# Ledger of designs, part 43: designed miniproteins, single chains, continued (2)

Each design is a single chain, and the fold is of that chain. pLDDT is the mean over its residues in the fold that is shown.

## One batch from the design tools (miniprotein)

Design m5565
Fold by ESMFold2-Fast:
Structure m5565 (fold): chain A 72 residues (1-72)
Amino acid sequence: MEAERLAEEAVRLARDPSPEAQEEALRLALEAARLVSPEEAAKLALELLRAAPDLRGVNIAMAVLAEAVEKE
């Protein structure tokens, strides 16, 4: 599934501390969040926090949750 592919790639890139990987992780995570339910977006946010449990992961996870709230 497209959303699953985007989510997996976003989590993989979130583990890379380079600015380019972090920017791409944010972009892919937001694309995945737009394609899934709010509940699935929340799961993605948790997965991102597990992959990068610092400010980087928090920033991406917060963006994903904001996208999920916009759908409601």
Scores: mean pLDDT 77

Design m5566
Fold by ESMFold2-Fast:
Structure m5566 (fold): chain A 67 residues (1-67)
Amino acid sequence: MPIDEKEIAEALALMYVGIANILESRGDLKGAIESLEKAIEILREAGGDEELIKEIEKRIEELKKKL
């Protein structure tokens, strides 16, 4: 099966988004932000979905407002 760089990056980025969701639910806003920033780095390096990157960036800014 053809697993390409973008598909692997999107899967890994979604794992970091999942980690951020868990951290946010536990009140670890700084950890959640760090996990989301990792997701963006992975997506940018692989030429990932710009709409997904913008949604994650928006979520980071909303979490920063709560700090």
Scores: mean pLDDT 81

Design m5567
Fold by ESMFold2-Fast:
Structure m5567 (fold): chain A 74 residues (1-74)
Amino acid sequence: AEEEAEKYLEKGSIALNQGDKETAKEYFIKAAESALKAGNLQLAYAASVMLRALGYTDEAEKIEKKIEEKKKEM
């Protein structure tokens, strides 16, 4: 799960380097969701920061809210 999150983050970075912001967005969302499932809040936060930097503020805020909810469970 954590390894899957890292792979999605890598794929998102590759897509971004190729100028494909839509594909990068998809992979960063998948990275965040996989990281949250694995309990890796730092990686989930990193993915949300990348989404915000690309202008996907609503998607970033959704992930940030899920991170805060997970922190309360720990």
Scores: mean pLDDT 83

Design m5568
Fold by ESMFold2-Fast:
Structure m5568 (fold): chain A 102 residues (1-102)
Amino acid sequence: SALEKAKEAVKKAEEALEKAKKAKTAEEAIEAAKKAVKAAEEALKAAKESGSKEAYEYALKAARYAKEAAMIALKKADKEQVLEAIGLVLRAIGIELDVELS
């Protein structure tokens, strides 16, 4: 079901955040943040498909995990990686806003 997809996406986002927290390099943190953001986007898609308040609550939770992972990536990013890391933060914020406006 769409609700089950949203719940699974939250778990993926949380696991990706934990990888970002354990990342020793900016590259590892950015890859973890990318996975967290993709999981949050999957959760939002599932929420829109289901239309349920519970699925949107999962999408919001996934977006918050993705934002934390992206912020970790941004703190570790060098001059060549900073724009990509900022892009990940903005994508996560965009998901939060989409949920709040739904």
Scores: mean pLDDT 89

Design m5569
Fold by ESMFold2-Fast:
Structure m5569 (fold): chain A 55 residues (1-55)
Amino acid sequence: SVEEIKEEMEKKLKELEKKYEEAVKNNESPEVLKKIAEEAKKVIEEANKKLEEAL
């Protein structure tokens, strides 16, 4: 359902947000930060694709 897709996306984005904050606090490399941002983009793209199929 649309609700399940949105909930899964939100849960994954929150996990990535926490991961990003921890990486910043730990002075991880810019490459690590970029990978986390790219993962977030993929989560949004996958959710958007599923939403188009569900609507």
Scores: mean pLDDT 82

Design m5570
Fold by ESMFold2-Fast:
Structure m5570 (fold): chain A 64 residues (1-64)
Amino acid sequence: SSEEEAKLLNNLGAAYEALGQYDLAVKAYLKVLEIDPGNEEARSKLFDLEVKIGIEDLKRVTLG
């Protein structure tokens, strides 16, 4: 079911985050939102991850 697929993709995104693979985590959460646009878990995770990636990108620019 779409609900189970969304749950698996959320878990996959979390696994990618744990591995530091933020690009793959973002892609997994975006797929959740494609299947279930109202999925608050995926939306919240994606928002937090976008902020985290932005901070890391800023560090690379300002500390290099």
Scores: mean pLDDT 78

Design m5571
Fold by ESMFold2-Fast:
Structure m5571 (fold): chain A 81 residues (1-81)
Amino acid sequence: IEEVIDEAIGLLSEYADKADFDLEVTLTLHIIGLTIAKKYGDGEGAVRLLKRAIEDLRKFGASEEMIKALEDALKRVEEAV
């Protein structure tokens, strides 16, 4: 599960680097939350945080390609818990 959470963190970090300031801040907060969930082995918390990150990305108008990549990562986290 740690490996899959690291993959999700990597995707969010890549998207944050290309985002405007508001989206960058939002994604950074989700990255921090996912890092904490990984440290404590909280797979259910990681699932909740990743679902919220996807929802926020949709609200900020992120591309369907970004959203699909994160949905695929979410599915892998869900399968690991």
Scores: mean pLDDT 76

Design m5572
Fold by ESMFold2-Fast:
Structure m5572 (fold): chain A 98 residues (1-98)
Amino acid sequence: VSSKLGSILIGAGVRGAKVSSVEEAYALGVEAGKEAKASGAKEIQIGYTKNTPQALIDAFVKGIKSVAPEIKITKSEISDDNKTIIENSGGIVYSFIK
């Protein structure tokens, strides 16, 4: 029960992107775009670290726009408070703004 509540709390606000290639980042972007459309999200906020390759961010954005071209995309560098989520997510995290 408590572990299920913890997963709901984490999954409700932030999603992790564990990607090691441009192809994986693009595929994740497609999934994010589909989920955003299904949930009626107005925006996808992308979080990254200073060490996240720009090519992965660009591929993720292209994936989103391939299925949800109307969605607003905001990019921001994530603070140290989120470093554990960033590390577990391969340097990219995202959330839907409704």
Scores: mean pLDDT 67

Design m5573
Fold by ESMFold2-Fast:
Structure m5573 (fold): chain A 55 residues (1-55)
Amino acid sequence: MTIEELKELLEKLGLKVTDEQARAIFRAVDADGDGRITPEELERFLEALKRSGLF
């Protein structure tokens, strides 16, 4: 997944993010640091954000 694909996914969820925010989220979700985000890592991150009330 690219940073642009992540940004598009967040926009589809109703979240307005900047390129810088998308980059920060990408780095945070990429726990392995290999430059790839799995659907499972992304789903866990989004669930954590919803649970915390940030959305």
Scores: mean pLDDT 72

Design m5574
Fold by ESMFold2-Fast:
Structure m5574 (fold): chain A 60 residues (1-60)
Amino acid sequence: MEEEVRLALVIMALAVAVRIGETDEERLLELTRETAEKAGLSEEVLEEALAFARELSARA
């Protein structure tokens, strides 16, 4: 339950990063891992966040 909220916050942070011009996939993946680690996300939830970061990069 709390993990879903933290995942949503990580995804929102990534969406903002892309909007301000960060479209490099490797940098987005690094930011995702760093933010998820600080937010205390589990490995399974981290994989979901990484998939979202890849989608954002591909659409840019």
Scores: mean pLDDT 70

Design m5575
Fold by ESMFold2-Fast:
Structure m5575 (fold): chain A 92 residues (1-92)
Amino acid sequence: AGERAAALGQAGGAAAAEGGAAGNAARAAGGAIAAMGGALGAGLAPDGGPEEARRAGEAAERAAREAGEAAGAPEAGRLAAEAARRAGEGAA
């Protein structure tokens, strides 16, 4: 879970390295998605089933793609979406 959340953060960080408001927005979006995915994964671990973890990962994947598009950083969104999907699969 932590490693996949870090990957979401790295995608945002890469966009931020290119500078400006768009890079900062992409970083913030990536960080928020990573935090949400990490918290959800942790919350599901003790009481949740594999099906719930998978659905959570799929929802996070979609949210990450949409956030990347909205921030003007579709590549960062795509990378964050892949990381979110992997986090859900790993928690299942």
Scores: mean pLDDT 61

Design m5576
Fold by ESMFold2-Fast:
Structure m5576 (fold): chain A 57 residues (1-57)
Amino acid sequence: NTERHAEAMRRTVERALTRLGRGEEAPEVGEEVRELMLAGDDYGASLLAQRALEEAR
């Protein structure tokens, strides 16, 4: 369940960053979010995703 949720979040973040013109950074940010979720740091993963999306705008 955690692995599936982490993968879904990775894809969501990557798609959002690509839509904002940050396609080059998207795979790295998405993978970092995924790794944090797999480590059980859901809060840290959420903050990283929000920060990356805010910086892209």
Scores: mean pLDDT 81

Design m5577
Fold by ESMFold2-Fast:
Structure m5577 (fold): chain A 74 residues (1-74)
Amino acid sequence: SEKIRAAIDKMLAEGWSLDQILALLKTEAETFYPDDPRAKEIIERLEAARSLDDEEKRETAVEVMEELNELKKS
């Protein structure tokens, strides 16, 4: 969503690296959803994204943040 994309862009403007954002999202998934199989898939995707370029890392961060927001509603 546009709001999530804007949130990622704000973090980058504040001096966060994409790798730091990916690590934050991984920590959120591990902390709040430790036994959820959806969160396990998110964590695996975040680990895979570490080898991608910055554009793909950014898109992964946006997609994962959207999915974590859906988990919060469950």
Scores: mean pLDDT 84

Design m5578
Fold by ESMFold2-Fast:
Structure m5578 (fold): chain A 61 residues (1-61)
Amino acid sequence: SASEERMRATLIALAEHLLRQGLLSDADVEALRAWARENLSPEHAAEVEAHLDRLRAQAAA
């Protein structure tokens, strides 16, 4: 749905912004992952999880 697509896009954009500010912790990533699984379709949740995994890897480098 358009609403779910907007939520997914907003979550990814917010996560990227927080990473750039140095405010994205491992606990935050896991909380966002759990939220996505509970509130988005499986396909959109998988896309969010893939983005969060990538952002976490970049933050750890």
Scores: mean pLDDT 76

Design m5579
Fold by ESMFold2-Fast:
Structure m5579 (fold): chain A 86 residues (1-86)
Amino acid sequence: SDAALLAGLAAGIEELVAHLRRLAERYGTPIHREAVALAEEVAARAPTLSPAEAMRRLALLGNLVLALERDAPEEEIRALIAELKA
């Protein structure tokens, strides 16, 4: 059901927020703090999102976590942050 799908997507978003918080605690850079703040905003809004919008934001947050974990160029990380803000 759409409700079960949305609940699963919201849980996935919360897991990615937890991952970003751990990265921010470990590395402590401004870009890590910005990523956490943005992810927390997405998580807070998740209950009001459509399944399609929640899925899009989950995918973008997942890409952001992976980019930060692999030390991607700052320009790539900033592009992902800009897409999440849109």
Scores: mean pLDDT 84

Design m5580
Fold by ESMFold2-Fast:
Formats: sequence, structure tokens, C-alpha cells
Structure m5580 (fold): chain A 76 residues (1-76)
Amino acid sequence: IYTDAGQALLGQGKYEEAIRLYELALEIEPSAFAYRNLGNAYLAMGKNEEAIAYYQKALELAPDNEVAKKKLEELE
């Protein structure tokens, strides 16, 4: 539910609200999906350093996450 709402907010350009929902999801359970989406939200806001940090956290939980890996290759 939180992840679906977060994706909808990202699509609407409501990045701050999307970030809050993903942060709530992470308080319940750490997940590579939530970290990856936080990276996407920060990247959309132009906060590349924060985006890189969250993509790295996603890869720590799921080292074979191709989406996070590709984003890090593009940003680094």
C-alpha cells in the first residue's frame, strides 16, 4: 500500500510526499525496493549524492538488483 502510493506520488512529481511514504515503509521493514525508490525520488529532485547513497543501500540488501546497479553506473 505505501509503495503503491509512493509510486503514484513520484509520477505526480510529489517527491517529498513520496519520500515520506518510503521512509515509513523502511521503519516497518528495510527493503531494497524502498531504498531504490528513495534513490529515484532524490534523483528526480536533483539530489544526486543522496540518490547514490540510497541505491548503494538497495544493492547492500539485493546485490543483483539490476535497476539500482544501472543507476549507480549512470551517476558514478
Scores: mean pLDDT 76

Design m5581
Fold by ESMFold2-Fast:
Structure m5581 (fold): chain A 58 residues (1-58)
Amino acid sequence: SDVEKAIEAAEKMLKEGDPAGALTAAGEAIRLVEQGKGSEEEKKRAEELKREALEKAK
C-alpha cells in the first residue's frame, strides 16, 4: 500500500542518515492514514518514525 511504502521509505532514510527525508516520508504516511488509506497501527508507527527523525535532525 502507499502507507506501507511511505513507512518503509521513512525507516530506510532514518537508517541511512537522512532524518529530513525520513520526516517527510513519515508525514506523508500520517496524511495517507488520515485519508482512510491505512490503519491506526500504521499511524502510530509513522508518528514514532517522525519523532525519531526530529531527534536525529538536531
Scores: mean pLDDT 82

Design m5582
Fold by ESMFold2-Fast:
Structure m5582 (fold): chain A 64 residues (1-64)
Amino acid sequence: SPLEQLRAQLAELSRRIDELRRQLEEAVRRGDLETATRLAQEIAELGGRMLDLQRELDALEAQL
């Protein structure tokens, strides 16, 4: 169902963000500010996508 597909996409994005956050902490620990900045930007972009998908999920659930 579309609801199950959206939930699966949110779960996958959540896992990807968690992995990027671990990489960000490692980059910061190493003093690799260039990599840390890039990872922070990627996390922000994926976070924005999660908010959009959550809004779609909320709208779909409201129609049930």
Scores: mean pLDDT 87

Design m5583
Fold by ESMFold2-Fast:
Structure m5583 (fold): chain A 59 residues (1-59)
Amino acid sequence: KEEELKSLREEIAKLDAEIQKILYDMYNNKISQDEANKRITELYKKRAELEKKIVELEK
């Protein structure tokens, strides 16, 4: 249970790092704002699912 919680939090940290990279690439005009928003939206959906799983495990 605790090991799984740690693993899930590490996955969230990786998603947060990926979101930051997408924002950096958008700011440096390497990708469009529309493309960045699309990718970030998908990553936030994944993050929300991981957070739901953490909440279930913390019960």
Scores: mean pLDDT 81

Design m5585
Fold by ESMFold2-Fast:
Structure m5585 (fold): chain A 77 residues (1-77)
Amino acid sequence: SMDAQEALELAGEVQELLAEFLRLEEEGRVSEEEREEVLEMAKKVSEAAEKKDYKEALELLKELKEYLREVIERARE
């Protein structure tokens, strides 16, 4: 389905952002609160995917992507 294809493509983008986030965490540039938020959001994405609710998974992936971008930009400054 279109939603499933979009979710897969977005998951790839999120995977790249997670790699950057983990590098910043290793550098001590990520707070515990930011780490906890990312973990909670990732858990919600996983749960939606397990239910094969690709529409919900897509929306949750968009939220996770935006949050990761915000943390990464904050950490650069």
Scores: mean pLDDT 84

Design m5586
Fold by ESMFold2-Fast:
Structure m5586 (fold): chain A 63 residues (1-63)
Amino acid sequence: SPVEKAYEEARKILVDAGVPEETADEIARGLANIARYYINQGYSPEEALEKALELARKAADAL
């Protein structure tokens, strides 16, 4: 599902950026919920995924 893909790809972005695995997992779960929210608001699965991954990259830069 797009939500599971958001979780997996966001987690990988964070871990690859040096975020500790436990912290990356917690943030990625939050971003997957944000992707689900956007889908429920009528965004396409692709747009929802893109929004979640943009937030993952910003979070990686902030940590």
Scores: mean pLDDT 86

Design m5587
Fold by ESMFold2-Fast:
Structure m5587 (fold): chain A 87 residues (1-87)
Amino acid sequence: EALNELSKSEEAVEPLIKALKDESASVRAAAAGALGDIGDERAVEPLKKALQDEDENVRIAAEYALRKIGGEKAEKALKEAEELAAA
């Protein structure tokens, strides 16, 4: 209800996107997971960057989040990140 609405709001998404740039890898990983739970497509581009993060846990959380958000935009981001990582 209201709690789920707030969790999926622009207010929740924006702070979590900023947290993806945090100095702490644990904060970045937690932010990625939360963005995946919210499922807002605005998180797709920031999560795509997190797929290239130096920390393995952040990369795993970002991949999980993108798969959970789903849709064409998230699938494209995953493919582009995998191709970039392979290069």
Scores: mean pLDDT 76

Design m5588
Fold by ESMFold2-Fast:
Structure m5588 (fold): chain A 103 residues (1-103)
Amino acid sequence: MVTQSPSVVNAKEGEDVTLTATASTDVGTQVGWTFQRPGEPPEVLIANATTRIPGVSDRFVGSGSGTTHFLTIKNVQKSDTGTYYAVSSKEMVAGQGSQLTVT
């Protein structure tokens, strides 16, 4: 099981936001982060805890290992509004998602 917190985040443009994913078992670095905008297909942002996918903004930073993983979004932009999912490739499960709204 992967649990995400917070489930809902309201941020102002220019703030930093950190999302947490907690796995029920040690997953090592086998956690990625995906982003889904309303009405669009999901986009992979981070693979293997810390590896940013080519073309993804350097404002997106993955960290953590074991049971606790983080996605930090620096200098949030209105275009970052959407749902972020932590995905464990070891457990083959996704978290419930964290919804971000930037105003």
Scores: mean pLDDT 84

Design m5589
Fold by ESMFold2-Fast:
Structure m5589 (fold): chain A 100 residues (1-100)
Amino acid sequence: KEERRRRVIEEASEEVKRLSEVVNDVVENRSELLERARRIALEIAQEMLGKSGEEILEAARERATTRERAMAARMIEDMLREDPEGSLRRLQEEARRALE
């Protein structure tokens, strides 16, 4: 069974495999993945205190080397689209509290 599953995964495109695994992992481990991504976003906000949302987003995108980091970058991007000032203020406030 494992050999057959691995063969199917290898035959599928790498992009399709990655998308399917991301979707499945988000559905099954959404809370843990989101919490990890949120911690990464807070860490970036801590390093970028006083910087604009675009600067924080750029830093997050440059660090998007793993799924959690890529999700953190997208979370910051979503915040900028919905409420740039309010969402960033909350993120930086949470980051300051974590430094205490």
Scores: mean pLDDT 67

Design m5590
Fold by ESMFold2-Fast:
Structure m5590 (fold): chain A 63 residues (1-63)
Amino acid sequence: SAEDAEAAARAAAAGAGQLASKRAGEPATWLEPVGGDETRGEGVGRSEKGEGRAEATAEQAAG
């Protein structure tokens, strides 16, 4: 629950950051491939927990 509140606050800040980047012309592309796609990056984007090694999954799909 405390983590839930913090996660929600971080998500809101990330969304606001994307809008601010668009206004100033900041590197919006940098946010898109790693931070803007939570559906596609459920394993690939999470490179900090036990499921962070999604590169191994990509190799398995290729092989």
Scores: mean pLDDT 51

Design m5592
Fold by ESMFold2-Fast:
Structure m5592 (fold): chain A 60 residues (1-60)
Amino acid sequence: KAQEVADRIEAGTEALLTPEQADEYRKLREEIGKALENGDFEKAKEAVDRYRQLLAEARA
């Protein structure tokens, strides 16, 4: 299921991050959700770009 896959990816990805990156990763996820709920697509896009950068670095 999509949710189960997302949970596994998130757990594995967070384990690959430094403590600082893991904290930022969690904050970015919350900020994306809040920005989208508020209709602030500019902030959502900025947070998504940083989120994708962290994920790419964690996979390297």
Scores: mean pLDDT 68

Design m5593
Fold by ESMFold2-Fast:
Structure m5593 (fold): chain A 64 residues (1-64)
Amino acid sequence: SVLDLLKEAGRAFKAGDYEKAAELLEKALQIDPSSLFAKHAAEELRKVAKDEKIKERLEKALEK
């Protein structure tokens, strides 16, 4: 479940589909908020995403 979401998020990231990558990482963190890999991936995506909406979504997903 979470691993499949992380794999799909990685594929979306490589394709430059940052909105889809963010959505998949949000779902992964909703299922497992303690996932260090999902948190790390979300933080990396936040650094490269130019869209403020994507950054805001990732900040909320990483909160608490």
Scores: mean pLDDT 79

Design m5596
Fold by ESMFold2-Fast:
Structure m5596 (fold): chain A 57 residues (1-57)
Amino acid sequence: MIDLSMSPYEVSDKAVEFTKELIKQGLSKEDIKAEVYKKFPTVFYKRGYIQDLIDNV
């Protein structure tokens, strides 16, 4: 669950870093997408950038 004390920008930055970490671990595109949105279901900022990172796996 997301800590409600985090700003939307901090949530988005953490989601980007988490996405990059999962890519480094060699997860499939589908697994990365599922794990990112499971951990950060309310991410709005940088959602397109996160999707671009996943699509480049």
Scores: mean pLDDT 74

Design m5597
Fold by ESMFold2-Fast:
Structure m5597 (fold): chain A 76 residues (1-76)
Amino acid sequence: NWEEAASAYQEAIRLDPSLAEAHYNLGKAYEQLKKYEEAAKAYQSAIVLKPEDKDLLEKATNDAKKVSERIKELEA
């Protein structure tokens, strides 16, 4: 259940806003819920919080690019 996953990651972030992986996973949950603007912001937060994590940076950047293209398609 992606709504429950999003709520769990939101709670984790409320307790520790520096959890870059929680921001990334929240982005994945929002993407599954088709909340692309929220997903893009969550991915950007993950990138900003832990830029030295090359694996996280690559995944978050790729997923952010994907949702940005989807937003453009929906706005066109």
Scores: mean pLDDT 82

Design m5598
Fold by ESMFold2-Fast:
Structure m5598 (fold): chain A 71 residues (1-71)
Amino acid sequence: SSELEEKARRVAETMARLGHPRPVAAEDLLPLLEAGVPDEALARFLASEISRGTPPVPFEEAYRALLEALR
């Protein structure tokens, strides 16, 4: 759906802004959203990945930004 495509785009853009070492394309996120992964679970997983990156972004900052991108 267009809503899921927009969510995927917002999440990908947010991850890139937060400095993810390998920015995820919206097309790679769309299957996870279509599979019905809850917004909170996806945001927590992605925030954990970003917080382990270099330079490190605080988990809570990343989680908050990603959760907003999914709303």
Scores: mean pLDDT 76

Design m5599
Fold by ESMFold2-Fast:
Structure m5599 (fold): chain A 99 residues (1-99)
Amino acid sequence: DEEKREEIREKARKFLKEFEELKEKADRYDEMDEKEKKELEERIKKFLKEWLEFYKEAAENNEILLLVEVLSELAGLPVPEATQEEIIKDLEETIKIAK
């Protein structure tokens, strides 16, 4: 459990750092040239895909509560709306079957 918590924490720290860098760049979006805007958009797209994948992996491993605790400690990482809806739906279906 502690080993899993540390692995999740290290991955979450990496995502938090990237998210903060993207936020700083996005604040200057209107001042960017077209090349810089395109590079930022692609970087944001990559971040969102990897962030969604990280959440899905946590859900598949029954580690969502552990991930939420780590994110609460670090504060600032967004929970993807689509992933939240997908996880909730899967949990509801699992509960219905288990009854």
Scores: mean pLDDT 68

Design m5600
Fold by ESMFold2-Fast:
Structure m5600 (fold): chain A 74 residues (1-74)
Amino acid sequence: KQEEIDREVKEALLEMAIGISIVDIEHSEDFDKAEKDGIEFVKRVAENLGLSDEEIARYVEELKKRFEEIKKKR
């Protein structure tokens, strides 16, 4: 089932990119820069993985919400 394996690999890579972005923003001295860099990084990874514009937009919006929650806790 190549399509299932390809999907699992893409999901794992995207999860790693999101995790890296979350760690970066949690430890960054410049929150606004880390947020912008993190969103751009995740968007580029998703684009390179061949996700649709709709899927990319969904992940970016969820990431933005996650970053906003982290900002409120700091």
Scores: mean pLDDT 77

Design m5601
Fold by ESMFold2-Fast:
Structure m5601 (fold): chain A 73 residues (1-73)
Amino acid sequence: ELRPLTDEDIENVRKAIETVLRSFGADEETAKRLADEAAKYIREEAEKNGGMVDLNALTAKAARRAIEEFDAL
């Protein structure tokens, strides 16, 4: 299940998280910021693992972190 992370993967995750946060009532600026932070987190985790990720598991973790941060606002 580990595979190389692509730029397309990062962009797809960023868009998905932004959409989810917007559906939960986040404004455009907040949703974009949190989605960008989630994308950065995914890139950093991939770098620690030689560019290889379990994309489904990492995406779920990144989304959970973004939602928790939004709930803390």
Scores: mean pLDDT 82

